# Ledger of designs, part 77: designed miniproteins, single chains, continued (5)

Each design is a single chain, and the fold is of that chain. pLDDT is the mean over its residues in the fold that is shown.

## One batch from the design tools (miniprotein)

Design m18666
Fold by ESMFold2-Fast:
Structure m18666 (fold): chain A 97 residues (1-97)
Amino acid sequence: ENEELKRRVVLALIALESAKIILDRKQGKITDEEAVERGKKLVKEIKSLLAEDMDPETLQARLEELTKQVEKYIKELEKAGVDEDSIKRIKAILDRA
């Protein structure tokens, strides 16, 4: 259903941005302040997505692309030596997407 697909897209987006923030912090690429700003931008993006009327085909395409990106970032988190519990949390969010 459209509402369920939209929720899945939101979860995939949260998983992706969380993985990116964890990786960038682990690699020293961003400050704590920059991580907070990225979180604020994510909240705004989620609000925009929830307010939009999108057809199921568009939502499915976006979900597939976000899922592929999260899978790539999970591999990068593993290579960077991010702790197993953090990686499991990202996988759990994606599994619910």
Scores: mean pLDDT 83

Design m18667
Fold by ESMFold2-Fast:
Order: sequence, then structure tokens, then C-alpha cells
Structure m18667 (fold): chain A 130 residues (1-130)
Amino acid sequence: SLEERKKLVEEILELEERGIELLRKMLDPSASEEEKRELLEEIIELEKRAIELYQEILNDPSISEKQKQIVQTIIELEQLGIGGYQVALDALDAGNEEEFLRALEGNLSLELLAREAIEQLLKLLEEEMS
């Protein structure tokens, strides 16, 4: 149902807000290498959980083609984000600060695009429920 789908999107937004909080902690210059590694591993798991919730949304037989396209786009952005965080983790382990920062900057851009798409999805759901 639309109400169940909205609830899933709201759960995903909570995961995204947690991800942004962890990203901000990684950008803190006082954060240790071990803290950054733990934060990266947590963000990757949050992104994987978000993909699972989006797949549940796609399983709704009443989903519109427009909503389906937006959800599929968000999943692709989340998958690219996981790849970027894995690159950041490898760079951290190699002591490559330049590559680490480059990967985080790339992921910030992906997070912004994903958030915009999620907000558009939520707006469409609210319009269909009214």
C-alpha cells in the first residue's frame, strides 16, 4: 500500500541521516585511522540495508512506473556509494590520504544526488496519498 511504502521511505531517510552523521565524523581531523575504518564499515552496512528496503518497495505490485524508475536510480547511486566507501577503506589501509579524501568527496556528491531523488520519491507518495 501507499502508506506501507511511505513508511519504508521514512525508514530509509533515517538510515541516510545516520550515514551523513558518520560521514561528518570521518571528515573530523581529530578522527583516528581506526575510528575512520569503523565509520566506513558502518556506512557500508547502512547503504546495504537501504538497498534491501528499496527492493521491498519495488516488490509492491501497485508501484507506478515513475516511482519504480526513481527507486532504481537511487539503488544504482547507493551501489556506486558502496564502491566509493570500499575505495576509501582500501586507501585508509594503504595510508593514501589523497585517495581517501578523493573517494569521500565522490561519495558526498552521490549522497546529495540520492537524497534529492529520495525527497522527490517522498513528494510523489504524499501527492498520491492526498
Scores: mean pLDDT 84

Design m18668
Fold by ESMFold2-Fast:
Structure m18668 (fold): chain A 72 residues (1-72)
Amino acid sequence: DPITEKVREIAKEYVENGDLEGAVKRLIELGKEYGDELGGLLAAYQLASERKDKKLEEKLLKELDKTIKLLE
């Protein structure tokens, strides 16, 4: 799956350079590029959760809720 592969690539790249917020932004942009904004936000949320960044995780959860509301 090309989207999943790009998500993993972004995660690895930014884990190496320490720019987690940059990685999150790239994942959200990737979702928009492929017409899957919800998927991009979910991937970003999972990355923040796995890296134990609770503030970023909370911020992404709010954006996720907002995006879900727009789909209704």
Scores: mean pLDDT 76

Design m18669
Fold by ESMFold2-Fast:
Structure m18669 (fold): chain A 65 residues (1-65)
Amino acid sequence: SEVSREAASNILLVAAGITSKELVVDEKTGRIYLKTENQKQYEEAKEIGEAFGEMTGYEVEVELV
């Protein structure tokens, strides 16, 4: 599937419902890094990130702060 890298990162943030303190997109390695504040955000970000990875080829890495 083809989704622009900028659109993919914005959609991921909004869909995850995350007030993320940090979202970083690494286009060279196809990775998106998210920092989350609680277990619920962490689990939702992981599930949504896996789906987006399958659609866009990005790997989403989620950290609980």
Scores: mean pLDDT 67

Design m18670
Fold by ESMFold2-Fast:
Structure m18670 (fold): chain A 98 residues (1-98)
Amino acid sequence: SALKKELEEFLEKKIEEIAKALVEEGIITEEEAKEIIEIAKKKVPEVAEKLAELADKSKAEQLAALQPLAEEAAAQDVDTNEGLALRMVAQAAAEAIR
């Protein structure tokens, strides 16, 4: 799907933008950002597919579909690369909803 590819590109760009902001603020190092981005990008295809399938639905339905991702992110320790990666994916996905 062309929409799935566009969503994947949007999510990857947004994840990279969030990571750069965290590095500029001194919250994470450039090396940590690279590892976090790699973890986050592994989740991008499944999230993009879900959003593409729901593109014709209401914003509320699209947000509801992201609840499992938000819950997974909240269950992870924020002080870990995995926890930060999932939170970044959840934020990027929410921003992809129109």
Scores: mean pLDDT 83

Design m18671
Fold by ESMFold2-Fast:
Structure m18671 (fold): chain A 88 residues (1-88)
Amino acid sequence: SLKEKYEELLEKIKELLEKVMKIKATEELLRASIEAAAFAILETETNPEDTLEGEIVKLLKELGKLLKELKIEPDEIAERMAEAAKKE
């Protein structure tokens, strides 16, 4: 169940990133958003804003909660997010 939520959240992040990738002007923004979101997972006091970046951060904060419960390291999330951003 918890692992299922983790994979489901990753899939939602991938879908969001794929939608953003279709707007070609956002490739660099996507990378920056992933980096910012990875830092947000490591920072407990970050509140997401009402933006696309904020939506990604919000999903990654939820993923971070599941990560701590599953004892998965943040590096794995960052790697999978980077792969999602590169996916066509």
Scores: mean pLDDT 55

Design m18672
Fold by ESMFold2-Fast:
Structure m18672 (fold): chain A 67 residues (1-67)
Amino acid sequence: MLEVIAEYVVGDMVLRLLRAEGDTAQVESISRDELEKARAAGEYPVGKVVEVPRSWTYDEILAKAKS
C-alpha cells in the first residue's frame, strides 16, 4: 500500500508520494541523478507529478509516469 510522504526507488527513478485524496494519490517521479544533484545543492527537486489510484503497484505508477 502506498502512503503519503514515502519514497520508493524503482531502477533509476525515485517515486515520491506527495499527497492522497480518497482513492487517488499524487506521485512525483524524478531520476536518481537529478534528485542527488538537487540534494547536494540544498535545493528541493521538482519532478513529473501524476495522479494515480492508491491501489496501484510501484511498477504501474512508474509506467504511467513515463507515458
Scores: mean pLDDT 66

Design m18673
Fold by ESMFold2-Fast:
Order: C-alpha cells, then sequence, then structure tokens
Structure m18673 (fold): chain A 100 residues (1-100)
C-alpha cells in the first residue's frame, strides 16, 4: 500500500527521534533517512517545496526538543550534524522549486 505524505513524515520524524535518543544517529544514517524520505515523498506526489517545508518543520521540532531535554553533548553534536544536513537539503529543494 502507498503511504500518504503525512505517514511518510511521521515515520521519518519518529526514526530521527529514536536514533537521537539511542545515540545511533550518525551522519551517514541521518543522510540515508533524509534521502529515503525525500525519494518516497516525491513518489507520493509531494513537490520539492512541500518536502523542504516538512524538513524545516522537523528542524524546528528537533531544536525545541533539545532545549526541553537535558541532551548529552554527544546527542547535541549528532543533532547539529543532522540540522546542517537538513539545511543543505532544504536549500537544494527550494532551488529546484524555483527553477520550475
Amino acid sequence: MKPTFFELFDAFFREVLEGLRNGTLTEEKARALLEEFAARAREAGASPEQIAAALQTVSQLLESHVVQTNASPEQRAQLAALLAEIERRVAELREEARRE
């Protein structure tokens, strides 16, 4: 069955949070999760701008989560790497949207 864009977003966000909690969210895993989400969202009919907006929402929620929890220095470093990757992907997706 084809998941909806909302179901893909929820699954992606849950995987990111679980990886952050478990300290398993490496740069490689974060990149793979972002690429899989973007690819599956496109298959579900999401535009580059919709995908960029969803990734920005994840970035904001993750930053809020770290402020609300006593995250370890290692977890904060993993989050910083993920946020940098999200920012790069958002910039690429928005540039793609502007060309269309």
Scores: mean pLDDT 76

Design m18674
Fold by ESMFold2-Fast:
Structure m18674 (fold): chain A 87 residues (1-87)
Amino acid sequence: MTPEEAAERVRKAGDEALKRIEPKATPEQIQAFRQAVDELVAALRAGDIPAAEKALKTAVNILRSVDPQAADEFAKAAVEALREYRR
């Protein structure tokens, strides 16, 4: 998987998670999640896997505080992108 393909998969998963949490999350939680996804996408494009893993943990923790199901779905998609990227 290319860096741009991994980044695109993560951004798509982030958009789906945002749709799910938007009606019940605070504006601060939405902003923090958007920032974490942007950091994750930037790290993946840069090939900075440690930074990507850190941003992923941050994004998942924010989602888990709002919707554990959205957190699990996002984590699954992002972890798959990271695994294919590191292959």
Scores: mean pLDDT 82

Design m18675
Fold by ESMFold2-Fast:
Structure m18675 (fold): chain A 73 residues (1-73)
Amino acid sequence: SNEEKKQELLKQIGEHMDKYYEAKKKGDKEEMVKHIQKMAEDYRKLAEYEESEQDRQDLLAAAERLDELAAKM
């Protein structure tokens, strides 16, 4: 179902966030960029399952901010 797919994507986002902070503690910029990019991808996938236009826009904006963060690292 769409709800099960959303829950799996939220779990993946959380796991990538945890790995980002682990990489940050180690000063591993390559791993930081990798996990930020994967979070952005998962936010875009999550947007596909949102019924609300506002919620879709918010998720896509979050993904764009993550892409900008990765680009400046």
Scores: mean pLDDT 88

Design m18676
Fold by ESMFold2-Fast:
Structure m18676 (fold): chain A 95 residues (1-95)
Amino acid sequence: AANMAAKEQEIRNKRLLSLEMYLDIEENDLKDKAWKDSLSAVQKFTDEHWQTRTDRLEFEGEELAEKLDTEQHKRYHIRKEEFERKREEEKLKKE
């Protein structure tokens, strides 16, 4: 429980800071809501598996969290790449 919660919190913190940097205000509001809802679902699933007190179920909870993390991480990298490309284009236009 503690290790999974710490890992999820670290991922949450990194993404909240990064997403705020790379998205428009309106898009950030929509993404932040969906993002928070998805994290709450993962936490509930993990907590339920911890409550059943089996090491096997802990592994299943961790696997689900990692799969969800992979999808969100891919979306973040796509957005970051688009932002960096726009920034480089603006730099070239000012020179």
Scores: mean pLDDT 54

Design m18677
Fold by ESMFold2-Fast:
Structure m18677 (fold): chain A 64 residues (1-64)
Amino acid sequence: SLLDEAYRLGEEIGRRLAKEGVTNPIEIGKRAAEEVMKRLGSDDPRVRKAAEIGGTRAAVRVLR
């Protein structure tokens, strides 16, 4: 589904941002969501939330 794709893409972007030196998982999640929304051409808040959760979770795993 589009939500599953947004979550996975959010995880990918979140990992990248954490490795690039962004240290706040919440900020990473928000930035990942913005990038996913642009890539998918979506304005659906459910898609945004899926990407944000994916990005935040990936960041927490990398930054531990």
Scores: mean pLDDT 87

Design m18678
Fold by ESMFold2-Fast:
Structure m18678 (fold): chain A 93 residues (1-93)
Amino acid sequence: MYEKALEAEKNGDYDTAIKYFEEVVKELESLSGPEATRALAWAYLQLGEVYYKKGDLETAREYFKKALEYAQKSGDTLLVAQAGYLLKKIEEE
């Protein structure tokens, strides 16, 4: 699923990319633990990026907020930095 989502995003097929990332999120929500929380942060970050590229800035902002929340919960400082940067960038537009 990750490979198909990333390929769709690269090809500009944002609706297909969103579908695959939403499937990933649903699967990860059934799991628990730090690795699942970190993976959720990453998946929300990717959903935010796809919505941003699609021009849906409000939806992108909400996903970047979720990515930041889950990144903070996971303790992944790199994901925290990435989500925080993208959230700030979209809020400055």
Scores: mean pLDDT 82

Design m18679
Fold by ESMFold2-Fast:
Structure m18679 (fold): chain A 87 residues (1-87)
Amino acid sequence: SIEEVRAKARELRERVRALAAAGVAPEDILATAQAELKRAFPEFAEFIDDEFARLRAQLGSLSADAAVLGIEALIHDVETRVIEALK
C-alpha cells in the first residue's frame, strides 16, 4: 500500500540519519540505503541503481552533511516513483 511505502521510506531516512550521527562513512551509508531500497522494492532495482550511481560519482566532493541530504533525497525519489506506480 502507499502507506507501507511511505513508512518504509521514513524508517530508512531515520536509519540514514542515525548512521551519519554514529560517524559511518557516507559511502557505507549510501550502500546501506541502496541495498535496503532494492530489498524493499526489487521491481525498481534498475531505477534505484541508476539514481544511486549518479550520487556515488559525486560523493567524494560533498561534505558529510551534503552527502546525507543527497541520500535522503534519493530515498524520496524512489518513494515517489513506487507510489506513482501504485496509482
Scores: mean pLDDT 87

Design m18680
Fold by ESMFold2-Fast:
Structure m18680 (fold): chain A 82 residues (1-82)
Amino acid sequence: MLEKIKELAKEYQLKLIETDDDKYAAKLLALGVMAEGIKKGLSNKEIKEKMIEALQTHSGLSKEEAEEIVNEIFEKLGMKVE
C-alpha cells in the first residue's frame, strides 16, 4: 500500500507542477495523512475521517470537497471503508 501511495503522490506532484492547481496540493496533504494513518495501524474508516478533517482544517475545503478528494484517492488505491 505505501508504494502505491508514493506512486500516486508522484503523479499529483507532477500535476501540481504542470497545472499550478492548488487541488493537487490538497490531494498530496490527504495522501500524507493516509500514509501516517496506515503506519499507525488505523482502520480505513479512521483514515478517511482524519483525511477529511485535515483537508477542512489545513486546505480550507468544505466537507463535500474534502470527501470528493478522499473518495477519489480511496478509489484509485482500491481501498474500501468497511
Scores: mean pLDDT 83

Design m18681
Fold by ESMFold2-Fast:
Structure m18681 (fold): chain A 112 residues (1-112)
Amino acid sequence: EEKLKKAIDLLRQAEQQLQQALQAYLQAKNSKSEVERQRLLSQGEQLIAQAVQLLNEAAKLAEEAGDKNTANMLKAAAATLLSYVKQGNYVEGAERGIRIAHDAIDDAEKLL
């Protein structure tokens, strides 16, 4: 189904952005410069915001395809990512987001 394939493509994009966010947060943790650290944290936050948008778009497509379980999982993942970022748990938030996106891709591909 075309909608499910589009959801998978959006999830792959979200996973890539979350991986980039994770790298930025790990670099921030190891940074010796406060200016560099703040730049990397801001970059990570922007990438998380973009990933959240992609997860919500993928959730809508999954729901339209009749996969309400995947749609609910992706909406929960988006909310969890925003919560972790607000709490300052950047690395754990990004790692959890990557796992959920990857699992959702695997589950969706089994339906093709």
Scores: mean pLDDT 83

Design m18682
Fold by ESMFold2-Fast:
Structure m18682 (fold): chain A 78 residues (1-78)
Amino acid sequence: DKKIEEIIEYLKKAAEATKKMSEEEKRKVYGYIKKALDALKAGDYESAVKYLEEAAKVANEEAKKYLEKAKKLAEELL
């Protein structure tokens, strides 16, 4: 699905932006991104949206921008 591919691309950009964060903060964001990816693979779009929202809450401003874009695309799958 092209929309899922676009979500994954935004998540890659978010991960790159988190490289400016501390290791502990980066691990939190990565944890939520991993849970969102697992949910997307399972077709659980509601959980994917929830995990992307949680990731955005703990991410830096640059990563948050990409996570919010990924979340909007995931919401369109609902």
Scores: mean pLDDT 85

Design m18683
Fold by ESMFold2-Fast:
Structure m18683 (fold): chain A 52 residues (1-52)
Amino acid sequence: KKVEEAVEQFKKDIETGKIKSKEDVRSRYSNLVAALGEEEAREAIEKAISLF
């Protein structure tokens, strides 16, 4: 659920233009690690990158 919530936030940020590239997605990794843990943060980033 937490990974899905993070991915939904990425979708919203991509739609609004807040995230424009795969590099922008990767820049969120450290904040996601703090919130979700390393493994779940990596999964959320990889899923978000696949949206491009």
Scores: mean pLDDT 80

Design m18684
Fold by ESMFold2-Fast:
Formats: C-alpha cells, structure tokens, sequence
Structure m18684 (fold): chain A 113 residues (1-113)
C-alpha cells in the first residue's frame, strides 16, 4: 500500500471488494477493482476518473449502485474537498431522475456537514 490506511478503512475496502466480486460483470469488476487500486496508490485523480466512468456506464442499473456509492464514500473519507468537487461535476452530467444521481447528491450533502 502506498498510502497509510486506518484499520477501519482497510476493513471497508475489503468488504467493498467482496461486494464488487459478487456482481457477475467482469468489466464492472475490472473497473471497480482498478478504482480501489488507484485509491490505495493515492492516485485520487485517477480514482475519480475511473469512478466517473463507472457512474456514467452503470447509471441506469441499480444493481451496481451500492458498490459505486461505496467507492465514493471511501474517496470522500480520504480527500473530502477534491472528491466533493469531482462528484458535483459528475452529478451535473447524470439524468435528473437517476437514483444514482440522488445517492451521489446525498453523499455530497452529508460530506459538507
């Protein structure tokens, strides 16, 4: 690991890996695990770019949203201000009726408290 992670955050990442691997979509698994790798390497710019790709690709399928939200929560815990800005830009590009857009907007509001 190239960044120092708390034991609580390591546990959350491991639980999220399990969730990702339970989703039977090899392309989703690859992108989501690459996002985790970027997080562990401290490459938050790459992690946000990969998260944007995941959000845009899977915006219309609720089965992926739990894992995507989990990735966003981990990023927010590590780089709050930069990630809030990135998530706000991503949310602007999503359909108004998207459940994923609403989940991301709730994460942003909660992070700003």
Amino acid sequence: SKIKLSEELKKKIEELRGLIESIPDEEFQKLALETIKAIEEGDFKKALELLRELIKKYVNDDSYHGAIVGLAEILLSLKKEEVIKGLEEIAKELPEDSSLKKAIERLIEEAKK
Scores: mean pLDDT 85

Design m18685
Fold by ESMFold2-Fast:
Structure m18685 (fold): chain A 66 residues (1-66)
Amino acid sequence: GEKLEKAKKLAIERILKLAEAIGKLLGVEPKVEIRITETEIVATIKAGDKEFVLRVDLNELIRETL
């Protein structure tokens, strides 16, 4: 529904801001891969030789973000 789509948009925006912050901290351009499943958002942020994986449960995100 509308709440889920709004929650996804907010999560993606936050992930992109986090990737930008990591890139600035490490002095490299970050690469972001986002995978959306029925239950979660999985973001892989690659910055130089480092990789960060962030998992966000969609039901928890709706409950806590909206």
Scores: mean pLDDT 78

Design m18686
Fold by ESMFold2-Fast:
Formats: structure tokens, sequence, C-alpha cells
Structure m18686 (fold): chain A 78 residues (1-78)
């Protein structure tokens, strides 16, 4: 499901944030962004879900581990 694929991507982003140096995070960005874009294109999402996906795509592209971690905490709290 979309929720399961989002959870997988969120976990991958969290792992990258904790375990990888900046070059390794940069290398993971494009594949993760492509997968998020594919999910976004396939899914009928609420406006709130679509905005969250777009924000996650932006954070992954920018390789901002602190912002990714903050967004993951926000998502898990909801």
Amino acid sequence: SLAEELLRLILEAAVATVTLDPAERAARGPPMTERLRALHAQATLSPEQQALLEELERLIKEQSPEEVAARLRELLAS
C-alpha cells in the first residue's frame, strides 16, 4: 500500500540520517526521490498527504538530516 511504501522510505531516510556521511546521503537522494515521485503520481492523496510528500521530497533532495529527522518525528506523532 502507499502507507507501507511511505513507511519504508521514511525508515530509509532515518537510517541514512543516522548512519551515513554526507556523500553517502547524497548518493541515496536521487533513488529515494524517484520512488517518492512514482508514489505521488500513482496515488489519490488528500491535500495534506500530498503536501507532506512534497516536503519529504524536498528534504531528501537537500540532504538535510536534521530537517528530515524533525519531519519524521512530526509524521510519527500524527
Scores: mean pLDDT 61

Design m18687
Fold by ESMFold2-Fast:
Structure m18687 (fold): chain A 60 residues (1-60)
Amino acid sequence: MRMTREQSIGLLKLSFKLPPEEAAKLMNEIARAVQEGRKSHEEGLEEFQKKVEEYLKKKE
């Protein structure tokens, strides 16, 4: 599935809800996975969204 404009806006809203430290950790983990060839850039973005949603669910 291709990322839409609405999905991109959703990601920005989700990242804003995370503390900067947590957002940085998630970005670094995903960037490393992409650099190591374990994930594509698209998969990395989807993983970031999933991790943010999981974090919010775990809190709420």
Scores: mean pLDDT 66

Design m18688
Fold by ESMFold2-Fast:
Structure m18688 (fold): chain A 65 residues (1-65)
Amino acid sequence: DDVKKLFEQMDIDGDGVISKKEFEEYLRSLGTRWRSTHTLIFKAMDKDRDGKISFDEFKAYLATL
């Protein structure tokens, strides 16, 4: 439930997926340090290699933290 709310906050356009652009904008809001690692984190979550993060991929990634 909290994970879904976080996902919906990052999904700025309401597309049901987080694009690389949306993910980068979210990480930029967290601070400059995260900008250099955004690509690696995005690739770690994008298990299907489709260039988008689904809710299932996002939830699975957070479950490993």
Scores: mean pLDDT 70

Design m18689
Fold by ESMFold2-Fast:
Structure m18689 (fold): chain A 70 residues (1-70)
Amino acid sequence: SMEKLAEAVKFLSEVVDEAVERIKNGELTPEEARQLALEKVREFAKKMGFSDEEIERLVAATEALLDAAL
């Protein structure tokens, strides 16, 4: 649904922001932050009942956002 997609997009944005902040604070390397962000998105999407294809698309979107932010 569009409501689920909107919630997912908000979550992706929050996960990317958290990854950037934790790198800036010296808590995580860029590689560690990327791995944790992608895992969080996968688990969130699975919990929300997205299909495997939709999960793959959300993960790809997260990777693109991380590439732009990092």
Scores: mean pLDDT 85

Design m18690
Fold by ESMFold2-Fast:
Order: C-alpha cells, then structure tokens, then sequence
Structure m18690 (fold): chain A 124 residues (1-124)
C-alpha cells in the first residue's frame, strides 16, 4: 500500500539521518582540533563527501527494497534530499556549536520528511 511504502521510506531515511548526525559530530570534533586553514578545508570537504555518500547509500537501499520503484519517485526523493543538503550546509556555516547544529538539523529533517511524504503521496 501507499502507507506501507511511505512508512518504509521514512524508516530507511531516519537511519541515514542518524548517519548524517554522526558525520556532523566527527566534523565538529575534527574542526576543533584543526591547526591550519588547509586542515579546515580538508575537514569541510570530507563532511560534504561523507554526507553525499550517505544520500547515495539511501537511494541504493530504497532501490534494493523496492526494485520496481518509478523513476519519478526516485527523482522526487533526490530533489528533496538535495534541497535538504543545501539547507543543512547553511546551518553548518552558521554555527560552531554541535548541540545547536543537531537541534537545527533535526528540525530541518522533520520539515523535509513531511515534504517528502506529501510529494510521494501525490505521485502514488
């Protein structure tokens, strides 16, 4: 059913979001220990790479769980994840406090999870 599909997508996405929070914790710890602008640039580049890898893994897991999923649904998920990622980067640029980042990231995630459910419901 549509409801079962959406529930399963939500479960997988929540798992990957926990991975994003862990990447962010590692980012802040490494940034605090950084001794040069070169190290800071490398740490920021690694954050970007690791978050994109998590999003790619999420899409692969979705396709594995739902091999007959339409291109339209996948494209919708990718668009929403890309928008979420850009907003997440804005939060990351605005704070050096890991706890503030986590609070704002969780709020952003809940907003985009709601948008994802609404957009998938329109297609299915």
Amino acid sequence: SKEEFIKKIEEILKKFFDGVLQVARDYFERLQAAKSPEEERAIRAEFNRRVQELFDQFIKEVKKKFPNISKEVIDTIRKILDEFYLKLLDILRQTTDPDQFVAEAKKLFEEYLKKLKEEINKIL
Scores: mean pLDDT 87

Design m18691
Fold by ESMFold2-Fast:
Structure m18691 (fold): chain A 97 residues (1-97)
Amino acid sequence: MKILEEAKKKLIEASQALDNGDYETAAKLFREAAKLLEEGAKKYRGVHPGVAQSLETAAGMARKAAEAAEKGDKNRASVYLTSAFLALIAAEIELEL
């Protein structure tokens, strides 16, 4: 699978873990997603700077979601998760333009 599809899958799995109250698994999956998003940003930095910036934003939001999940803050983790998804979608739209 493409690196962005793997990152998206990790965010979806993290969302499911968060909904199940498994904050440790959610935090781990958010950090794995952040790493994939950072690798994606690095790939696009010289070619599509807008895409790279959107992916860097998504990675930052995924890290904040992990930190919130580690603190048991489901509401804050969900807000950061949503922001990470929106940034990832923005990157995908830019790649189709």
Scores: mean pLDDT 87

Design m18692
Fold by ESMFold2-Fast:
Structure m18692 (fold): chain A 79 residues (1-79)
Amino acid sequence: MTPEERAASLQSAADINEAGAETSRELARRLREKAEELAKEDKEKAEKMRRLAEEFERGAEENRRAAEINREEAERIEK
C-alpha cells in the first residue's frame, strides 16, 4: 500500500466515524426530547430513554475520537 493509499483509507475511515458520531448525537438529542415529553406521563419510560440517549452520546464521542485520530494520522502521512 502506498502512503497515498494509506492516507486515503484513513481519511475514509475518519469520514465514516464522523458520520456515525453525528448520527448517534442526533439520535441522542431526539431521545432526550422524547424523554422530556414522556416525563409527566411515564417516568419509567422517560428514564429508559434518557439512559439510551446517554449510551448514544458515549458512542458519538468514541466515534468522534476515532475520526480525529484517523484524520491526524492521514494528515501526517500526506506531509
Scores: mean pLDDT 84

Design m18693
Fold by ESMFold2-Fast:
Structure m18693 (fold): chain A 65 residues (1-65)
Amino acid sequence: MLTPEQRAKVDELLAEIRELGRRYEEELSKATDPEQKAAIRARYRKEGEELVKKINEVLTGKKID
């Protein structure tokens, strides 16, 4: 089970994912061509994957390298 410290860290990372998603939608809505949209999607996918990795480390109690 999660400790209070683990719960707080997961909540923090979830807040980062939520803010990342908001910024992603904002940038994507301003993009006018397919190349620009593809670049935005690639960048945010990488950042999202890294945050998910950190959440998994907290949940499993081990580093996933």
Scores: mean pLDDT 79

Design m18694
Fold by ESMFold2-Fast:
Structure m18694 (fold): chain A 86 residues (1-86)
Amino acid sequence: KEEVEKAIKFGVQKVGDLIDAHREEIAAASPEEREALTQKIVDEVLKELKENFSPEVAEEAKPYVEMSARFYTTLVLLDAEAERRR
C-alpha cells in the first residue's frame, strides 16, 4: 500500500512539526489542556490526510499518527522537566 506508507510518513512528520511548534504551550498546560491540545493536533493532521489522500488511507494511518503524537508530547514533557531542574 504505497499511498498508506506515504500518508503515514506525511502524518508522522506533520505531527512532529506541530508538536514542536506548540512545545511551550504543551509544557505549560495542565494535563487536561495538554490532552485537548494533543487531540486537536491529531485531528488537524487526520483532516489533512483525508484531504490530501483519502478517508480510507487516513484511517489506516490514524494509529501511527496517534502513537507519534503521544510519543512526541512525552519527549516535550521530559525536556521541559529537565529544563525546570536546571
Scores: mean pLDDT 83

Design m18695
Fold by ESMFold2-Fast:
Structure m18695 (fold): chain A 91 residues (1-91)
Amino acid sequence: MTLEEVKKIIDKAREDLQRIRERFEANRENLTPQEKADIETSMALLEGAIQDVEKDYKEGKIDVKKVIELQMALIDANSTMFIAEQRIKRR
């Protein structure tokens, strides 16, 4: 894995986090209190994982475990938001 590849992963994760935030706000009034808490927790974990990878990247370092953690946090945040959206659509 190269620093250029890590930068692309960071940029994609930040773009995806912004899209999740937009989806969260668009659906906010239709979300249950539990769904709001779960989505906010997933977004916070994703933000933290991005910051951890960015810190190492700025120091010219690559921690593959942190990159994997970032990818897992991204999958979790997307899945949590998607499941809530599917419930809203089911009526």
Scores: mean pLDDT 88

Design m18696
Fold by ESMFold2-Fast:
Structure m18696 (fold): chain A 83 residues (1-83)
Amino acid sequence: SKEAILQALMERELAEVRARLEARFGADGRVTVREAAETAGLNDEQLARLAEILGAGPDAEVTVAEALRAIEELMRENVEAAL
C-alpha cells in the first residue's frame, strides 16, 4: 500500500538521520535544535516545527535522543499530510 511504502521510506530516512547525528555529536551527546535540523536536511519552516515539538528555542540544546524523537514526529506528520 501507499502507507506501507511511505512508512518504510520514513524508517530508512530516520535511520540515516540517526547515523549522521550519532557520528557528529555522539549517541549520548547534546545538539542544538538548529544543528539537529541541519543534520537532518530540514528547512527553516521544518526547524520552526521541530523547535515547537521539542518545546525549545532553535539555539537551545537537547539530547540527540530527544532530537531524533522530535524528527520522527515531524516525519510522521509529513507522511500523514501526504496521504
Scores: mean pLDDT 85

Design m18697
Fold by ESMFold2-Fast:
Structure m18697 (fold): chain A 91 residues (1-91)
Amino acid sequence: NARELVERAIELVEKAIEYLKKGDFDKAIQYLEEAIRLLREAMEIVDNPLLRKALDYVEKALKYVKEGNIDKALFLMEKAIELLREALEQL
């Protein structure tokens, strides 16, 4: 169910934000990788432009976390959550 995968991905990105704010980058990376997996699964069920854009933002956020660019990562994660919530209204 694409809706349940997207709802779960939102929870995982929100958890990643919590761990980044605590300085636990390893946990944040783990949650972001899980969110990317669920979003890819959702896109196999439904090809939605907002899901595609949100996935791009989560993947870029993961890259920025690994580079230590936390401000850019947080910005992209928050934008991804906005896009995922919009996508959820279409599912």
Scores: mean pLDDT 90

Design m18698
Fold by ESMFold2-Fast:
Structure m18698 (fold): chain A 63 residues (1-63)
Amino acid sequence: HMTPEAEAELDRFAAEYGLTPEQREKLREMAKKVAEAKGRDEITPEDVREVFRAVRHQPELLL
């Protein structure tokens, strides 16, 4: 359950980092876990940005 805005943010991040489809899916799964930890079924752009900040600091978490 990803909003269109969250999907767009994920696509932008994937393009900027040159992510493979597998890495993109891993990032989606991480964003879903962030949303679930906050008691939401829906993944928002904020969840994607939170994961983006984490992996930007440590790209090896995704690679």
Scores: mean pLDDT 77

Design m18699
Fold by ESMFold2-Fast:
Structure m18699 (fold): chain A 109 residues (1-109)
Amino acid sequence: MTEWTEEKVKEAEKELEEQLKELKEYLSKHKPKRMAELYIGAAETHALLLLNILRAEVESKEEAEELRRLGREKLRRLEELLEEVEANPEDEELYRRALEEIERLRREV
């Protein structure tokens, strides 16, 4: 039993939020702003947070249930974001790379 709590989930979410900002800055300077690029970054962020939630081990059954609920919500978000990327592929190379990375993360869970 490891001490996995909402605190760790929020910490991971904050770190991923910072990574998302860095990605958006990179894409903004490297390429014109596109919807696909925004959703790719968001999907990647949600995928990483989902992995952290699914790997959580908590002391109480109530906490485990709460984390599983969060995991289901994040998975739904990830699927929704991927659908938006699919619908608006503005940059085929960037889209393909991000999709590959997200699929790798999804397979790890």
Scores: mean pLDDT 59

